Designed miniproteins, single chains. Designs and how they scored, part 104

Each design is a single chain, and the fold is of that chain. pLDDT is the mean over its residues in the fold that is shown.

## One batch from the design tools (miniprotein)

Design m3827
Fold by ESMFold2-Fast:
Structure m3827 (fold): chain A 99 residues (1-99)
Amino acid sequence: SVEEKAKKLVEEAQKLVDEADTAVRNGDYDRAIELAVEAVKKINEAGKLSEKIKDPKLRHEIGIKLTAIYLRLVALSEDVALTDPEKAERLRKAIEEAM
């Protein structure tokens, strides 16, 4: 169903952000950027699918989860900026361009 696909995309985006956070903590900023871009692609696909969901409560719940995942990606760029401002800007730009 559309609902099941949207939920799976939210779960996959969450996993990718968790992996990106781990990559940042390990100093692997190039991998963090790749994982963040993949997370944004899944956020976008889940967002498009959520428009087809008839249940307004479920649509709203998915929207809140997608927003939370996006805010985590923004927070990761700030974490990278503490050690590598140039790679933080690359991460931020990649997130914005993938949206």
Scores: mean pLDDT 86

Design m3828
Fold by ESMFold2-Fast:
Structure m3828 (fold): chain A 92 residues (1-92)
Amino acid sequence: EEIDVEAYKALALITLHVARQAVERETDPEKAAEIIERDSKIAADLMRKAGLPETADRVEELGKQAAEAARNGDFETAIKLLKEAMDVVAEA
């Protein structure tokens, strides 16, 4: 079976979108950071399965930066970085 790159991209985008919505409703910096770390790693792993390792590395790096921003209470920057990760996946 051929690797369905579009299916992996769609799933990664849904994962990041759900994470962003959860962070927008979260008030606890630690919980927001945990959501970001978990879901950005899932999205990055999906990009690796799609054969897009450079996209995966970029998503993982943006996820780490977003989690750090969330831990510092900077939810605006965390959400912005998650949106950038979604753009990286969409443009891959």
Scores: mean pLDDT 87

Design m3829
Fold by ESMFold2-Fast:
Order: sequence, then structure tokens, then C-alpha cells
Structure m3829 (fold): chain A 69 residues (1-69)
Amino acid sequence: SEAEELLEKGRELHGEGRYEEAIEHYRRAIELDPNFAEAYENLGLVLRVLERYEEAKEYFEKAEELRKK
């Protein structure tokens, strides 16, 4: 799906240290699939690298909530 392609590109960008571009791709994946737990988790991971801990926590909590459904 397009959401899965955006997640994969986001992971590639994150691996390259292109954190803001990775965030944009993860956010678009979430816009296309609001139940995409893996996209929320990966967004949390990149926010953690950027030391945006409170935002990261919210996304990790959302990912956990979605995985329980």
C-alpha cells in the first residue's frame, strides 16, 4: 500500500540521518492509515533521537493502543 511505501521510505531516511524528512513520511503514512501502529512506533523512535521525548511517548502509547485492537 502507499502507507507501507511511505513507512519504508521513512525508515530509509531515518537510517540516513534525515530525521525531519523521515518524520514527514511517517506522518503521511499515518494520514493514509490512522491504524498503522508501525508508523506511530517509527515516528516515536525518530522523535526520541531528536530528544523530543514527550512527543515520542505519545506516539509509542498510540502504537501500543493500536496493537491491542
Scores: mean pLDDT 88

Design m3830
Fold by ESMFold2-Fast:
Structure m3830 (fold): chain A 66 residues (1-66)
Amino acid sequence: ATYKVTFKGSPEKQIAHVLKLMGDPNVTVTPVGDTTWLVTFKGTQAQQDAIVSELKSDPDVTVTKV
């Protein structure tokens, strides 16, 4: 599935999230704005749900399924 992810807060925190996502070989991250990325996941549904839940646990991160 594909998710639109928007990061708020510090640049360092944003970079940490993006680098973690880019480190997963089953995840494709495409920039669509300065703080907004499209995240496409190729792994299992359980792995997708885990990553989305982790991102949503951060109050500075907005995650929307597209």
Scores: mean pLDDT 77

Design m3831
Fold by ESMFold2-Fast:
Structure m3831 (fold): chain A 72 residues (1-72)
Amino acid sequence: GATAERLRAMSPEERAAALARAQKAYHDFKKETAPYLDAGDGEKVAEIGRKYAPELTVFGAEALLDAERARA
């Protein structure tokens, strides 16, 4: 995917920074969605998920690259 290709083109420092931003976005996403998950408000959880989606895509792409490395 485009995000994985972008990560492969980055310097190690840029890639580490992108992953750090993705990890922060994931923590912020979990914190912001917690009260809505407790309330069963799936629509609000989805709305917040869309807000964090660009950074979370980096996290998912790194996981896919790690899975590819494990299979090699």
Scores: mean pLDDT 73

Design m3832
Fold by ESMFold2-Fast:
Structure m3832 (fold): chain A 66 residues (1-66)
Amino acid sequence: LEEAEEVLDRLEKRYQENIEKMKEKFKDNPEALESYKKIESYFRDLLERARAGLEQLKAVEEKEKK
């Protein structure tokens, strides 16, 4: 579980950094920036779903220990 959380955190941080770099690079090209943001939005949705799955697994583990 911790390894999966670390991977998700790393992917999230890398995408945040890429967004910042792309904003600087494409300040004068809003169309390119919008396309990049759409891709990032889909990826963020996938990350949230993965995190929800990890929380469900943690809840099951906690109940078993109870």
Scores: mean pLDDT 73

Design m3833
Fold by ESMFold2-Fast:
Structure m3833 (fold): chain A 59 residues (1-59)
Amino acid sequence: RVEQLLREAEALERAAEELRRKAEEAERKGDLRSAAVLYTAAAILEAGAEFLRELAERE
């Protein structure tokens, strides 16, 4: 159970890293709206990963 929460957290962290990379590319190309959306999505996934890690620590 703890191992599953940690694997899910890692999956969210990897997804957030991909979104941050895409956001940086969009920002570099001047697509500020896409960059903002991607940065926001990455932040949400990072928060979710942190929450899952906290749940794993409590078990």
Scores: mean pLDDT 84

Design m3834
Fold by ESMFold2-Fast:
Structure m3834 (fold): chain A 67 residues (1-67)
Amino acid sequence: SAAAREAFLAAQKRYEELVGSGSNRDELAQLTKIFNEIQEEAEALIAQGASPEEVRDFIYERVAAAG
């Protein structure tokens, strides 16, 4: 979970850098797609009654697996 959390934070930082700089549109588009897919999957888990902790851990692991 710690490694997955760090991977999530690294991906968030990279996304913010790309949004701020505008320097790599293809990488920004790919990260945007990944984050949108994860958000949709997380919303489905919430609708199924998953706890905030289960949703958080899912997001961290999903981002780690995608990177």
Scores: mean pLDDT 79

Design m3835
Fold by ESMFold2-Fast:
Structure m3835 (fold): chain A 67 residues (1-67)
Amino acid sequence: SLFEEIDRLVRKAREAIERGDFEEAERYIEELRELLRRSGGGAGVYAAVQIVLLEKELARAKAEAAA
């Protein structure tokens, strides 16, 4: 299902952020954007929310790594 694919990509992106692999995290976020582009209804809204949350997590992790 689309929800399962979204959850899988979100999990992979968070794992990459936790490892400090920001390039890999950005690739998974881009895959979520591609999925959002072809999604509608509740799955599209869910993907959009997850992307916003992941971008905030990535920005915080990058700021912490740069400090």
Scores: mean pLDDT 86

Design m3836
Fold by ESMFold2-Fast:
Parts: sequence; C-alpha cells; structure tokens
Structure m3836 (fold): chain A 63 residues (1-63)
Amino acid sequence: VDDAEVAQAFAEIVRALGILAIKRGEDPEEVKEWAKRIASKIPGVDEETAERLAEQALEEAKA
C-alpha cells in the first residue's frame, strides 16, 4: 500500500468526522486531537503530516 494513499484515506476520514461533529454541535477540536493521536500510530503518516492534514480537513468541513 502506498504511504500517500494511506495519508489520503486518513484525511478523508477526518473531514467526514469533522462534518459530522459540526452538524451534531460537537467540538471539532476534539476530532482534530483524536486524529493526531491515531495518526501517530499509522506507519505511513508522521506527526507533522497528521497535524497538517487534520487542520486542512477540518477547515474543508467548515467551508
């Protein structure tokens, strides 16, 4: 499996959860913190990439 493919899937999941959280009135920051912690356990995603992808995905969810 391609590391870029894993990172893309992770970003899509974070965006979907961000949209759901906003729709339900939940705090999107909790989704971002969760995403960073999970990403640290994914071999193809480093912490810097995880933080960047989580922030971008949540901004997309807000737009």
Scores: mean pLDDT 71

Design m3837
Fold by ESMFold2-Fast:
Structure m3837 (fold): chain A 60 residues (1-60)
Amino acid sequence: SPELERLRRREAQVDRQKALIDEEIKKNASDPKKVKFYNIQKEALDLARELLQRERERLA
């Protein structure tokens, strides 16, 4: 279904963004303000991933 395909793309995008943020945290380990900013972004992405899981269950 188009909704399921859109959901898969959103899941892949979130997973990719989490990987990029992990890289940015490693690159900016000496800058605590940037590390804090990226950790907040990572927490937001974790919540988004949980919401996508709930959407998947609703579409089942």
Scores: mean pLDDT 86

Design m3838
Fold by ESMFold2-Fast:
Structure m3838 (fold): chain A 80 residues (1-80)
Amino acid sequence: MLEKLLEESKEILRKAGEDDAIENDDDITLIARAALILAREGDVERAKRLIEEALKLGLISEEEKEGLLEHIEEVAEKEK
């Protein structure tokens, strides 16, 4: 489960040219960065899914999830 989420997140970062993040960031930071990239591309549903999966795996708290989801919405609004 975690491995699949990390693989998906790393694929998103690679496609965006964020290769340095893949090597240097921790699991939570990789997932958060991937979600923000998806939000900027207009894939808000997939971005929110990555954050929900991180919560299910115990990587983040409910409070951290709410903050990340708010940030995803803000990024998506600005990229109109």
Scores: mean pLDDT 78

Design m3839
Fold by ESMFold2-Fast:
Structure m3839 (fold): chain A 100 residues (1-100)
Amino acid sequence: SHAEEAIKKLEEAIKLAEEAYKASTNGEARLHLKLAIESAKKALEAAKKGDYETAIKYAEQAIRYLEEAVKASTNPEARKLAEEAKKKVEEAIKALKEAK
């Protein structure tokens, strides 16, 4: 289902963002990654409860934090992982919109 796809994509995004956080040595990038992970986890919780509007809201917030993390990242590996996490959140938002 689209809901199951969205949940899977959010879980994948969280793992990638956590890997980006581990690879990052820049304090600003780490802060934005932490906020992105928190927002993505809130999106995941809402999606699991069937609250797709709240899930989309928090997923969009996670994208904003991931964009700031990419801009702040000085480590190429951390930047790439954050970009991949952002792509997974974008895919999750598409699936959430189809789940409504």
Scores: mean pLDDT 90

Design m3840
Fold by ESMFold2-Fast:
Structure m3840 (fold): chain A 66 residues (1-66)
Amino acid sequence: MEEEKKKLEEEYEKLLKLIEEAEEKLKKEELKSEKEREIEEEIIESMRRMAEAIYKLGLENLEKKA
């Protein structure tokens, strides 16, 4: 059971790195247009939701596994 938690944390951290990369592009304005910036922001939000869902569902299900 602990191994499953470790796997989730590792996957979560990898996803956070992808989010961080996208945020860096947004902050540095490497994107040419504001439309590209908006798209990038939506991508970041989607990834954050996915990361939280994976983390919470994984941890909560582990707790409620019985």
Scores: mean pLDDT 70

Design m3841
Fold by ESMFold2-Fast:
Structure m3841 (fold): chain A 76 residues (1-76)
Amino acid sequence: MEKAKELIEKGRKALSEGNFDEAVKLYEEAIKIDPDNPEAYRLLAEVYRMLGDEEKAEEYQKKYDEIVKKNPEKVK
C-alpha cells in the first residue's frame, strides 16, 4: 500500500514535468503492487485520455468502477 502510494506520487511529479510515458509506467507499477488501488486506475484513465487513447482510457475507467463497486464503503 505505502509503496503504491509512493509510485503514484512519483507519477504525479512526472505528469507535472510533461513525462506522460513515465507517469503511465509508474501508475502501472502501482497497480501491480496494489491491484485494488482505485486511484491508480483513475489516474491511468486520465493520462490515456490526455494522450488520445480513448480505448485504454475506457478500459482503466471500467477497472476503477469495478473496484469502487466491490468496496462500497469507499463510495459516497
Scores: mean pLDDT 78

Design m3842
Fold by ESMFold2-Fast:
Structure m3842 (fold): chain A 55 residues (1-55)
Amino acid sequence: GDEFREDLRRVSQRAIDSGADPETVRRLTNEALRAIDEGDYERAQRLMQELYDLS
């Protein structure tokens, strides 16, 4: 739910603050949000991990 979306926002912001490419961060964040909306939490978790690894 909302906690996962909040975690996603924090991870995305951390990646940008760490110098990750903003286009890549936006793409992965949008894909993760899409996965959440579709109920695919396994895919959302993998995309969040990819964002975390950009930092």
Scores: mean pLDDT 83

Design m3843
Fold by ESMFold2-Fast:
Structure m3843 (fold): chain A 56 residues (1-56)
Amino acid sequence: MTLHVNLTDSPVATEVAIAEIRELADEIEEVVLSGDPASAQRVAEEARRLGIRATV
């Protein structure tokens, strides 16, 4: 499954996105990230640690 996430510059939104990815890690093959570049990179790094392909 591919998950699309649009990120704001909110630290809370970033942590919520990371938590969602962790909960769905076994079902997600790819995450496509848009929005705030710094937040998107942080979420991408976490997804890659879980073995999920991340596109920013």
Scores: mean pLDDT 82

Design m3844
Fold by ESMFold2-Fast:
Structure m3844 (fold): chain A 70 residues (1-70)
Amino acid sequence: SMEEKLFKEFDVDGDGKISLIELQNKLKSLGKNPTIEEIKKAADVDGDGFIDFEEFKELLSKPEWSFLYD
């Protein structure tokens, strides 16, 4: 799926998790500049500083984050 492809692109370590800093850096490369706080509010429901695949899919389901499909 497209979500799996995007998750793999963001999961540079291949450990099945994306750190908030890794996601922020990827978003900056796409011309966006969200704060860690904004990313955490949108995706980091556990508060552990990492986003798993289920949290990532939930993030992508939100219209304001659909630009990630570009």
Scores: mean pLDDT 72

Design m3845
Fold by ESMFold2-Fast:
Structure m3845 (fold): chain A 56 residues (1-56)
Amino acid sequence: SEISNLIFEAELAEKKGDLETALKLYREALELAKQNGDKLTVEMLERKIKEIEKKL
């Protein structure tokens, strides 16, 4: 799915230390998850975004 692809690319960016790119991709995935009503994915992505923001 598009959400899974965005999360995969975000995780890859995070592993490379590109936190700004990771944050952008996780935020894009979050927007799609909200549109789809996927509450579990929304909750996971919101926690991940907050974690990354604390590192910036």
Scores: mean pLDDT 87

Design m3846
Fold by ESMFold2-Fast:
Structure m3846 (fold): chain A 80 residues (1-80)
Amino acid sequence: SEDDEKIRRLSEEAAQAVLAGDYETAARKFLELGDLYEKRGDYRLAIQAYEAAITFAERAGNKELSDEARKKLEEVRKKL
C-alpha cells in the first residue's frame, strides 16, 4: 500500500539522518513514522517510533519536538 511505502521511505530517511548526525531530522521522521503506525493501529510500533523521536529530539536540543513526541507516546499507550 502507499502507507507501507511511506513507512519504508521514512524508516530509511530516519536511519540516514541518524547516521549523518542530523538528530532533528531523525526525530521528525520518527514522529511521522509513529503517526503512520498509530493510524494503522500498529500501537506497539507507534510507541517504538515515538520513543525514538523523543531520544533524537533530546539529542538535538529541541524541547518542543520532544514534548510533542512525549504527548503522542502517552496518548498511544492508553490504547494498549
Scores: mean pLDDT 90

Design m3847
Fold by ESMFold2-Fast:
Structure m3847 (fold): chain A 114 residues (1-114)
Amino acid sequence: APERHLAEAAQAVAEAYRAVINGDFEKAEKYLQRAKDALARVAEALGLPEIAEQIRNAKSPEDLAKAVRELAEHLRKLAEETGDPRYRQLADAFESLAVAFEELAKLIEERKKK
């Protein structure tokens, strides 16, 4: 279910953020990989193989944020076409996840400067 994979991705991003704060970049990379795997499964489950490939090829949290925003846009369109509020709720959740990836990218950059 896309909700399960979304929760898995959100948990992985939170753990990656914590790892960067603690200076553990190897652990952060491992959690980013888990987030990528979970998000690719969401895109595949939604019938969006091009976005799944974009997620797998993402090299940074900012690339992931961009892919997740594209996923959210597709879900908003599905909400309008179907009238199912669950698609809108998922789109809002993915938008929040994209913000989390952007904040992770900023934290990594700040750590490189300090």
Scores: mean pLDDT 83

Design m3848
Fold by ESMFold2-Fast:
Structure m3848 (fold): chain A 60 residues (1-60)
Amino acid sequence: DEARRLARQQVLAAAGGLLAELGERATIADIARRVGVSPATVSRRLRAAGLAGLADLRAR
């Protein structure tokens, strides 16, 4: 429960930081490298946070 919440926050924080640093060049693979997980895990965690993908996060 708490571990899954922390894992989602890590993905969101890494995604936000990469968007600030790289803009449109930020990718799911870049987030996966920063967090230390697979790209599939990043996509799953983004969906758990109510995002369809990186494009939804960019729109916010």
Scores: mean pLDDT 73

Design m3849
Fold by ESMFold2-Fast:
Structure m3849 (fold): chain A 68 residues (1-68)
Amino acid sequence: SMLDEIRELLEEYLRLYEEKNPDLSEEERKQMRETVEKALEIAEKMSEEEQQVLKALLEHEIRRLREE
């Protein structure tokens, strides 16, 4: 489903961000995970068109983060 794809993208973004920021505190990592969970709850309420836009934005951000 589109939600599963968005979840995978959010988890990939979090993984890459943590990898590039190894000095993140345990509390900061927890807050980021909570933000991902909140984003997924919001995404679930989105229309299919809104979810497609979110997916495209996440793919763009992941590419940017990989190129850094």
Scores: mean pLDDT 83

Design m3850
Fold by ESMFold2-Fast:
Structure m3850 (fold): chain A 85 residues (1-85)
Amino acid sequence: SNEEKMNRIVEKIKEILEKYKDKLTPEQISDLQSVINTAKNIYKKTGDLEKAAKTLIAGVNQLAREYPELKELADEIIKAVKEEL
């Protein structure tokens, strides 16, 4: 189901954030959580997994532009999202 796919995306992102936690500032963690929560809210309101995934990918790409050091983390999140679609 789309709900199971969304739950797997969220779980994979949690694992990625845990892997990078010692390299992330509190501000970067807050910004990443905001992007993730925006995507979760889109899925909750629309049931549209592709729209939620697209929003998440756009958000982490914007964050990698603001914080170039997050590029590798952003690419791992995008890969995890695309694997569930």
Scores: mean pLDDT 87

Design m3851
Fold by ESMFold2-Fast:
Structure m3851 (fold): chain A 83 residues (1-83)
Amino acid sequence: MKEEVIKLAQEAVDYAQKALDLYKEIGKPTKELERLLKEAQDVLERAQKGENIEETYKKAQEILKRAKGFYNRAKKLLDEKKA
């Protein structure tokens, strides 16, 4: 369980970072993504410490969903810029 939560939180950090990098490349505002990345990093630290695993798991899922949303949007915008 702890390893699964850590993996999920790491994916949230990875997606938030990728989305942030893409938003910087396309010239979109990054403030929301910088906050999301920090929130994802905080959740990863909590997961690594094994604190409130069930609550941390739910939070990691929420952040991952949001990060994937930003990443998918950024990819579409980048594809339009390259066309």
Scores: mean pLDDT 81

Design m3852
Fold by ESMFold2-Fast:
Structure m3852 (fold): chain A 76 residues (1-76)
Amino acid sequence: MEVKILKSGIFPLDEDTAVAYSVAESPDKEAALQKAIETARKLAEENGYEVVAEASTVFEKDGIYYAVAGVIARKK
């Protein structure tokens, strides 16, 4: 079951806080959601942050699921 990451990124809000996000596409709703969340968390962690808040949602169009996940993260 293939999941494609369409976009991901991380950007600082201030000197110790950042937001990481991911957008995933899959014919499987759960796979899209899980991969989007995992990708956003991993981006924060790889950049030296600890995730403190998480939000996600999923939208279906023409049998394809699009999941968006965002995390707020603080420097360790």
Scores: mean pLDDT 86

Design m3853
Fold by ESMFold2-Fast:
Structure m3853 (fold): chain A 63 residues (1-63)
Amino acid sequence: SKREALREELEREYRRAEELLKEAKEEVERTKDAPEEERRKALLALIAATLAYESTKALLEKV
């Protein structure tokens, strides 16, 4: 069904978002003593990854 296909797609996106969030957290730690511009990029990536994770989780709970 379309709902099952959507659920499977959201579950794949959720797993991908979890991995990206983990990578973004590791990148923030890696860059903590880096130049300000590099640290800002890492923090922006973390914010984006966190929003993607929370959004995907919320969508998965609705389906």
Scores: mean pLDDT 85

Design m3854
Fold by ESMFold2-Fast:
Structure m3854 (fold): chain A 79 residues (1-79)
Amino acid sequence: ASEEQKEEVLKLLEKAGVLGAIAGDEELVRLSSEAARAVQEGDYETAKRLLEELARRGEEVNPRAAELARKALDILESA
C-alpha cells in the first residue's frame, strides 16, 4: 500500500476506535488499535482479518464503525 493509502486507513481506524469508546465497547477499541498496528507494521494479512472482525463487531455496536472498517478493508484489498 502507498503511504497515502496507509494514512487513510489509519484515519478510518482512529474514527472507528473513537466510536467504540463512545459506545463503551472495549472490543471495538481493541480491534481498531490492533488493526492500526498491523497496518503500520505492513502485516496486511493480520490487518485484513482484524478489519473483518471490526466490521462484524461494528454491525452490532455502531453501523458507522462497520462502514469505516469496510472502507479500510477495501483500500487494503485494492493495494
Scores: mean pLDDT 85

Design m3855
Fold by ESMFold2-Fast:
Structure m3855 (fold): chain A 78 residues (1-78)
Amino acid sequence: ELEKLEEEAKKIYEKLTEEQIEKIEEAVRKMQEKAKKEGISSREFVVKMLEELIESLKDLPELQEIVRKILKLELEKL
């Protein structure tokens, strides 16, 4: 389930423009900086990172839906 969504996201990522990739990388960088400041656990970091990515991907609804599904699975893990 999660592996299939990760594979789908990877295929979409491969087709993204350089501008779209930069936007995603910037969102990830922001979350890493925030996690470092707040001492967030790795699991909490992943959840917050996915939420930030969803906000950053408002112009890419196809990829936003995949990230939303990944977030749901991450929240269900434990």
Scores: mean pLDDT 70

Design m3856
Fold by ESMFold2-Fast:
Structure m3856 (fold): chain A 60 residues (1-60)
Amino acid sequence: MGILVEVVEDYTAQTPEELTLKKGDILEILEVVDEYHLLVRNLKTGEVGLVPKRVLRPVE
């Protein structure tokens, strides 16, 4: 498994490429896309998509 991050606040997808996230969801980082976005897999749903870095923190 890759690097894990936790969703710290609910997020609603703004584009078809983005994921809708719930606070407490654990995501696996697949790729760093740019300074604002990660490509991730949601471990709960299995969905892959873009998410803004601002709603995430590293899992300790």
Scores: mean pLDDT 82

Design m3857
Fold by ESMFold2-Fast:
Structure m3857 (fold): chain A 84 residues (1-84)
Amino acid sequence: MERARELAEEALEEAERAIELAREALETARGRALHLAIAAALIAAGARFLAELALETGDVRLAEEALEDARRALELAREALERA
């Protein structure tokens, strides 16, 4: 259970950060940067859902998927801010 919990908690933290960065990018971003910000927000929301489900079920696979999605969302959100 510990591994699933640790991975899911990390995924939640990274997903929350991605959502905040995407929100910030959405205030100024246009064109390509705007699309990246929207994509980041959607992927981060999905990652949060998977992480919460992993915490409830103890599913390590779900927690790993949530973390990978959260990290991808963070990267996209940072790219959106850089291009904004």
Scores: mean pLDDT 85

Design m3858
Fold by ESMFold2-Fast:
Structure m3858 (fold): chain A 61 residues (1-61)
Amino acid sequence: MSLEQQVIAALEQLAADPSLSREEQRQALERMVATLRERGVPESTVEAIRRRGEEIIARAP
């Protein structure tokens, strides 16, 4: 499974957590993005993951 697929699955689980506020979910997404950059993931891939993560959070209840 690709890194992108693994990160998206983790974001879906994060967005489904009812104990986390929308702001806390966004902060967690920003931390994941920072970690990907530190690991040398290409910026285009990081931007794609961030965009998809924001969409997932925006669609959460």
Scores: mean pLDDT 76

Design m3859
Fold by ESMFold2-Fast:
Structure m3859 (fold): chain A 65 residues (1-65)
Amino acid sequence: SLEEEFEKRAKELNKELLEEIKKAEEEAKSMSPEEQRKLVSRVVAEALRRIGDLIDEYLEEKRKL
């Protein structure tokens, strides 16, 4: 079903985002506090964008049913 497909994609995206956040936090350890904040802000903004895109795609596909 459409719901099962998007649930699987959401779980995959969540895993990717968590790994990217962990990697960014590790990289941030060698940065200044200002650069750490900038890096975290960019990673969070990108994560929110990708989540929003998935939600929008789900809603668009559901409307076509």
Scores: mean pLDDT 83

Design m3860
Fold by ESMFold2-Fast:
Formats: sequence, C-alpha cells, structure tokens
Structure m3860 (fold): chain A 62 residues (1-62)
Amino acid sequence: SLEELRNELKERIRELKAQGKTRDEIMDEVARFLREAAERGYSVEEILKLAKEAMDEIDKLD
C-alpha cells in the first residue's frame, strides 16, 4: 500500500541518517526508491506526494 511504502521510505531515510550519510547521498537513495515505486505502477501524483514527504524527513537533518 502507499502507507506501507511511505513508512518504508521514512525508515530508510532514518537508517541512512544514523549511518552518517550526507544529504546528497540520502537524496540519491530517495531518487532510487521513487523510481522503483514508479516501476511498480504508482501514479505521478502518488510519487510526488512521497517525494514531498521524503524531503520533509530529510530536512530534519538540519
């Protein structure tokens, strides 16, 4: 589901932050995740919503 995908993405971002990854490295992983979601058939609207939520999570870095 979109909710499960959202939670998976947020958990992945938290893991990368815990590993000391830079903002740019986290952005690269998010881009890969969103590409995979698009390949699974999620709509452009759903992908944009996930991207917005991912950016909000990354912004918690600083």
Scores: mean pLDDT 81

Design m3861
Fold by ESMFold2-Fast:
Structure m3861 (fold): chain A 82 residues (1-82)
Amino acid sequence: MMELEIIAALAAMVLGIAKATNLLSPEALKRLEELLERLREAAEAGDKEAMARALEEMARLLEEAGDLEGAKIIRELLENLK
């Protein structure tokens, strides 16, 4: 099982790749960055429930934007929390 901080770091990498591909609208990007900050705060606090909520919403937003590969990675990170 991954350390919580590693899960947050990998989610940040997924968002970085999505930014580079220009798949995200400015609004979606802002929301995903807000969720990433919530994820990092939850990881530092050891709050797996809050991390799971953030990862689930991140995956959904990536799916809506058409980043199916990024969403798949985020869902895999979510499985590593449980």
Scores: mean pLDDT 83

Design m3862
Fold by ESMFold2-Fast:
Structure m3862 (fold): chain A 61 residues (1-61)
Amino acid sequence: VDGAIQAGRAAGDTETVRAVEEAKKAGASTREVFDAGIAASRDPGLRAALRRLQALAEEEA
């Protein structure tokens, strides 16, 4: 989850960062938090990075 926020900030995508933070505050699962960030992102590179981070987070769980 922290990786998703960091990736969004590095890309300058404040909408993705907010979507991730809001999902986290709502008590969403790790998968749902990443899905919210991916849905909010308009940058294909950031979306790809978030999908990779989601897969890694699921493996670490």
Scores: mean pLDDT 75

Design m3863
Fold by ESMFold2-Fast:
Structure m3863 (fold): chain A 60 residues (1-60)
Amino acid sequence: MTVLTATFSSVERAIGAALAAIGIAPEAKVTVSGNTVTVEGDLSPEQKAEIQAILDSLAA
């Protein structure tokens, strides 16, 4: 099971990241708690890389 987490400077960025993650891995469990997004699931290497890139990009 893959768990990816990131904390953002705003709720808007967190929601944007969560929506992007859902689009890439619709079967994954995506949780938003304040400014923190957690993505949980059996992700392919490609899904994991793409979601990680989006989380890193929007968190920076």
Scores: mean pLDDT 80

Design m3864
Fold by ESMFold2-Fast:
Formats: structure tokens, sequence, C-alpha cells
Structure m3864 (fold): chain A 54 residues (1-54)
């Protein structure tokens, strides 16, 4: 649902803000499972993965 997608995205942003990049990446992947073409979630996931690669 849209509400579930929004909640997952918000959880991802909060995790990223707190430096919990693995949790953020999982949350953004959950968004993309519902909305594969969500450009915002794709960009956010790429940023979380970049932080994990440091």
Amino acid sequence: SEATRQAAFDAGLEAFKEGHYASAARAFQAVLAQAPDDAEAKAALAEAKAKLAE
C-alpha cells in the first residue's frame, strides 16, 4: 500500500540520518519492492550503499 511504502521510505531516511546505513538500505529496498521505478528510493539506496562501501 502507499502508506506502507511511505512508512518504509521514512524509516530509511531516519536510519540514514542516524548513520544506520545497512538499515536504511533495507528500508529503501522494501520501497523498491513495491515501486521498482521510484527514482527517489533508487537514489537513496545508492547513497546508503556508498556509505557502507567506505
Scores: mean pLDDT 85

Design m3865
Fold by ESMFold2-Fast:
Structure m3865 (fold): chain A 62 residues (1-62)
Amino acid sequence: SEVEENFNKLLEEIKRKAEAGASLEEIFEEIKKAYDEGKLTPAQYAALAIQAIGLYLDMELA
């Protein structure tokens, strides 16, 4: 589905941006914008936020 494709694209995009040094705040703003634009379900919004937090925690602990 389109929302599943949007989820997968955003997940890959936030991973790339995090590796490039984007802040967690910037990533959250991007996820929120996609949700506000109707590109994500509430569950997908929550899942992406959790994934972003996990990614940044892993980088802090490495």
Scores: mean pLDDT 78

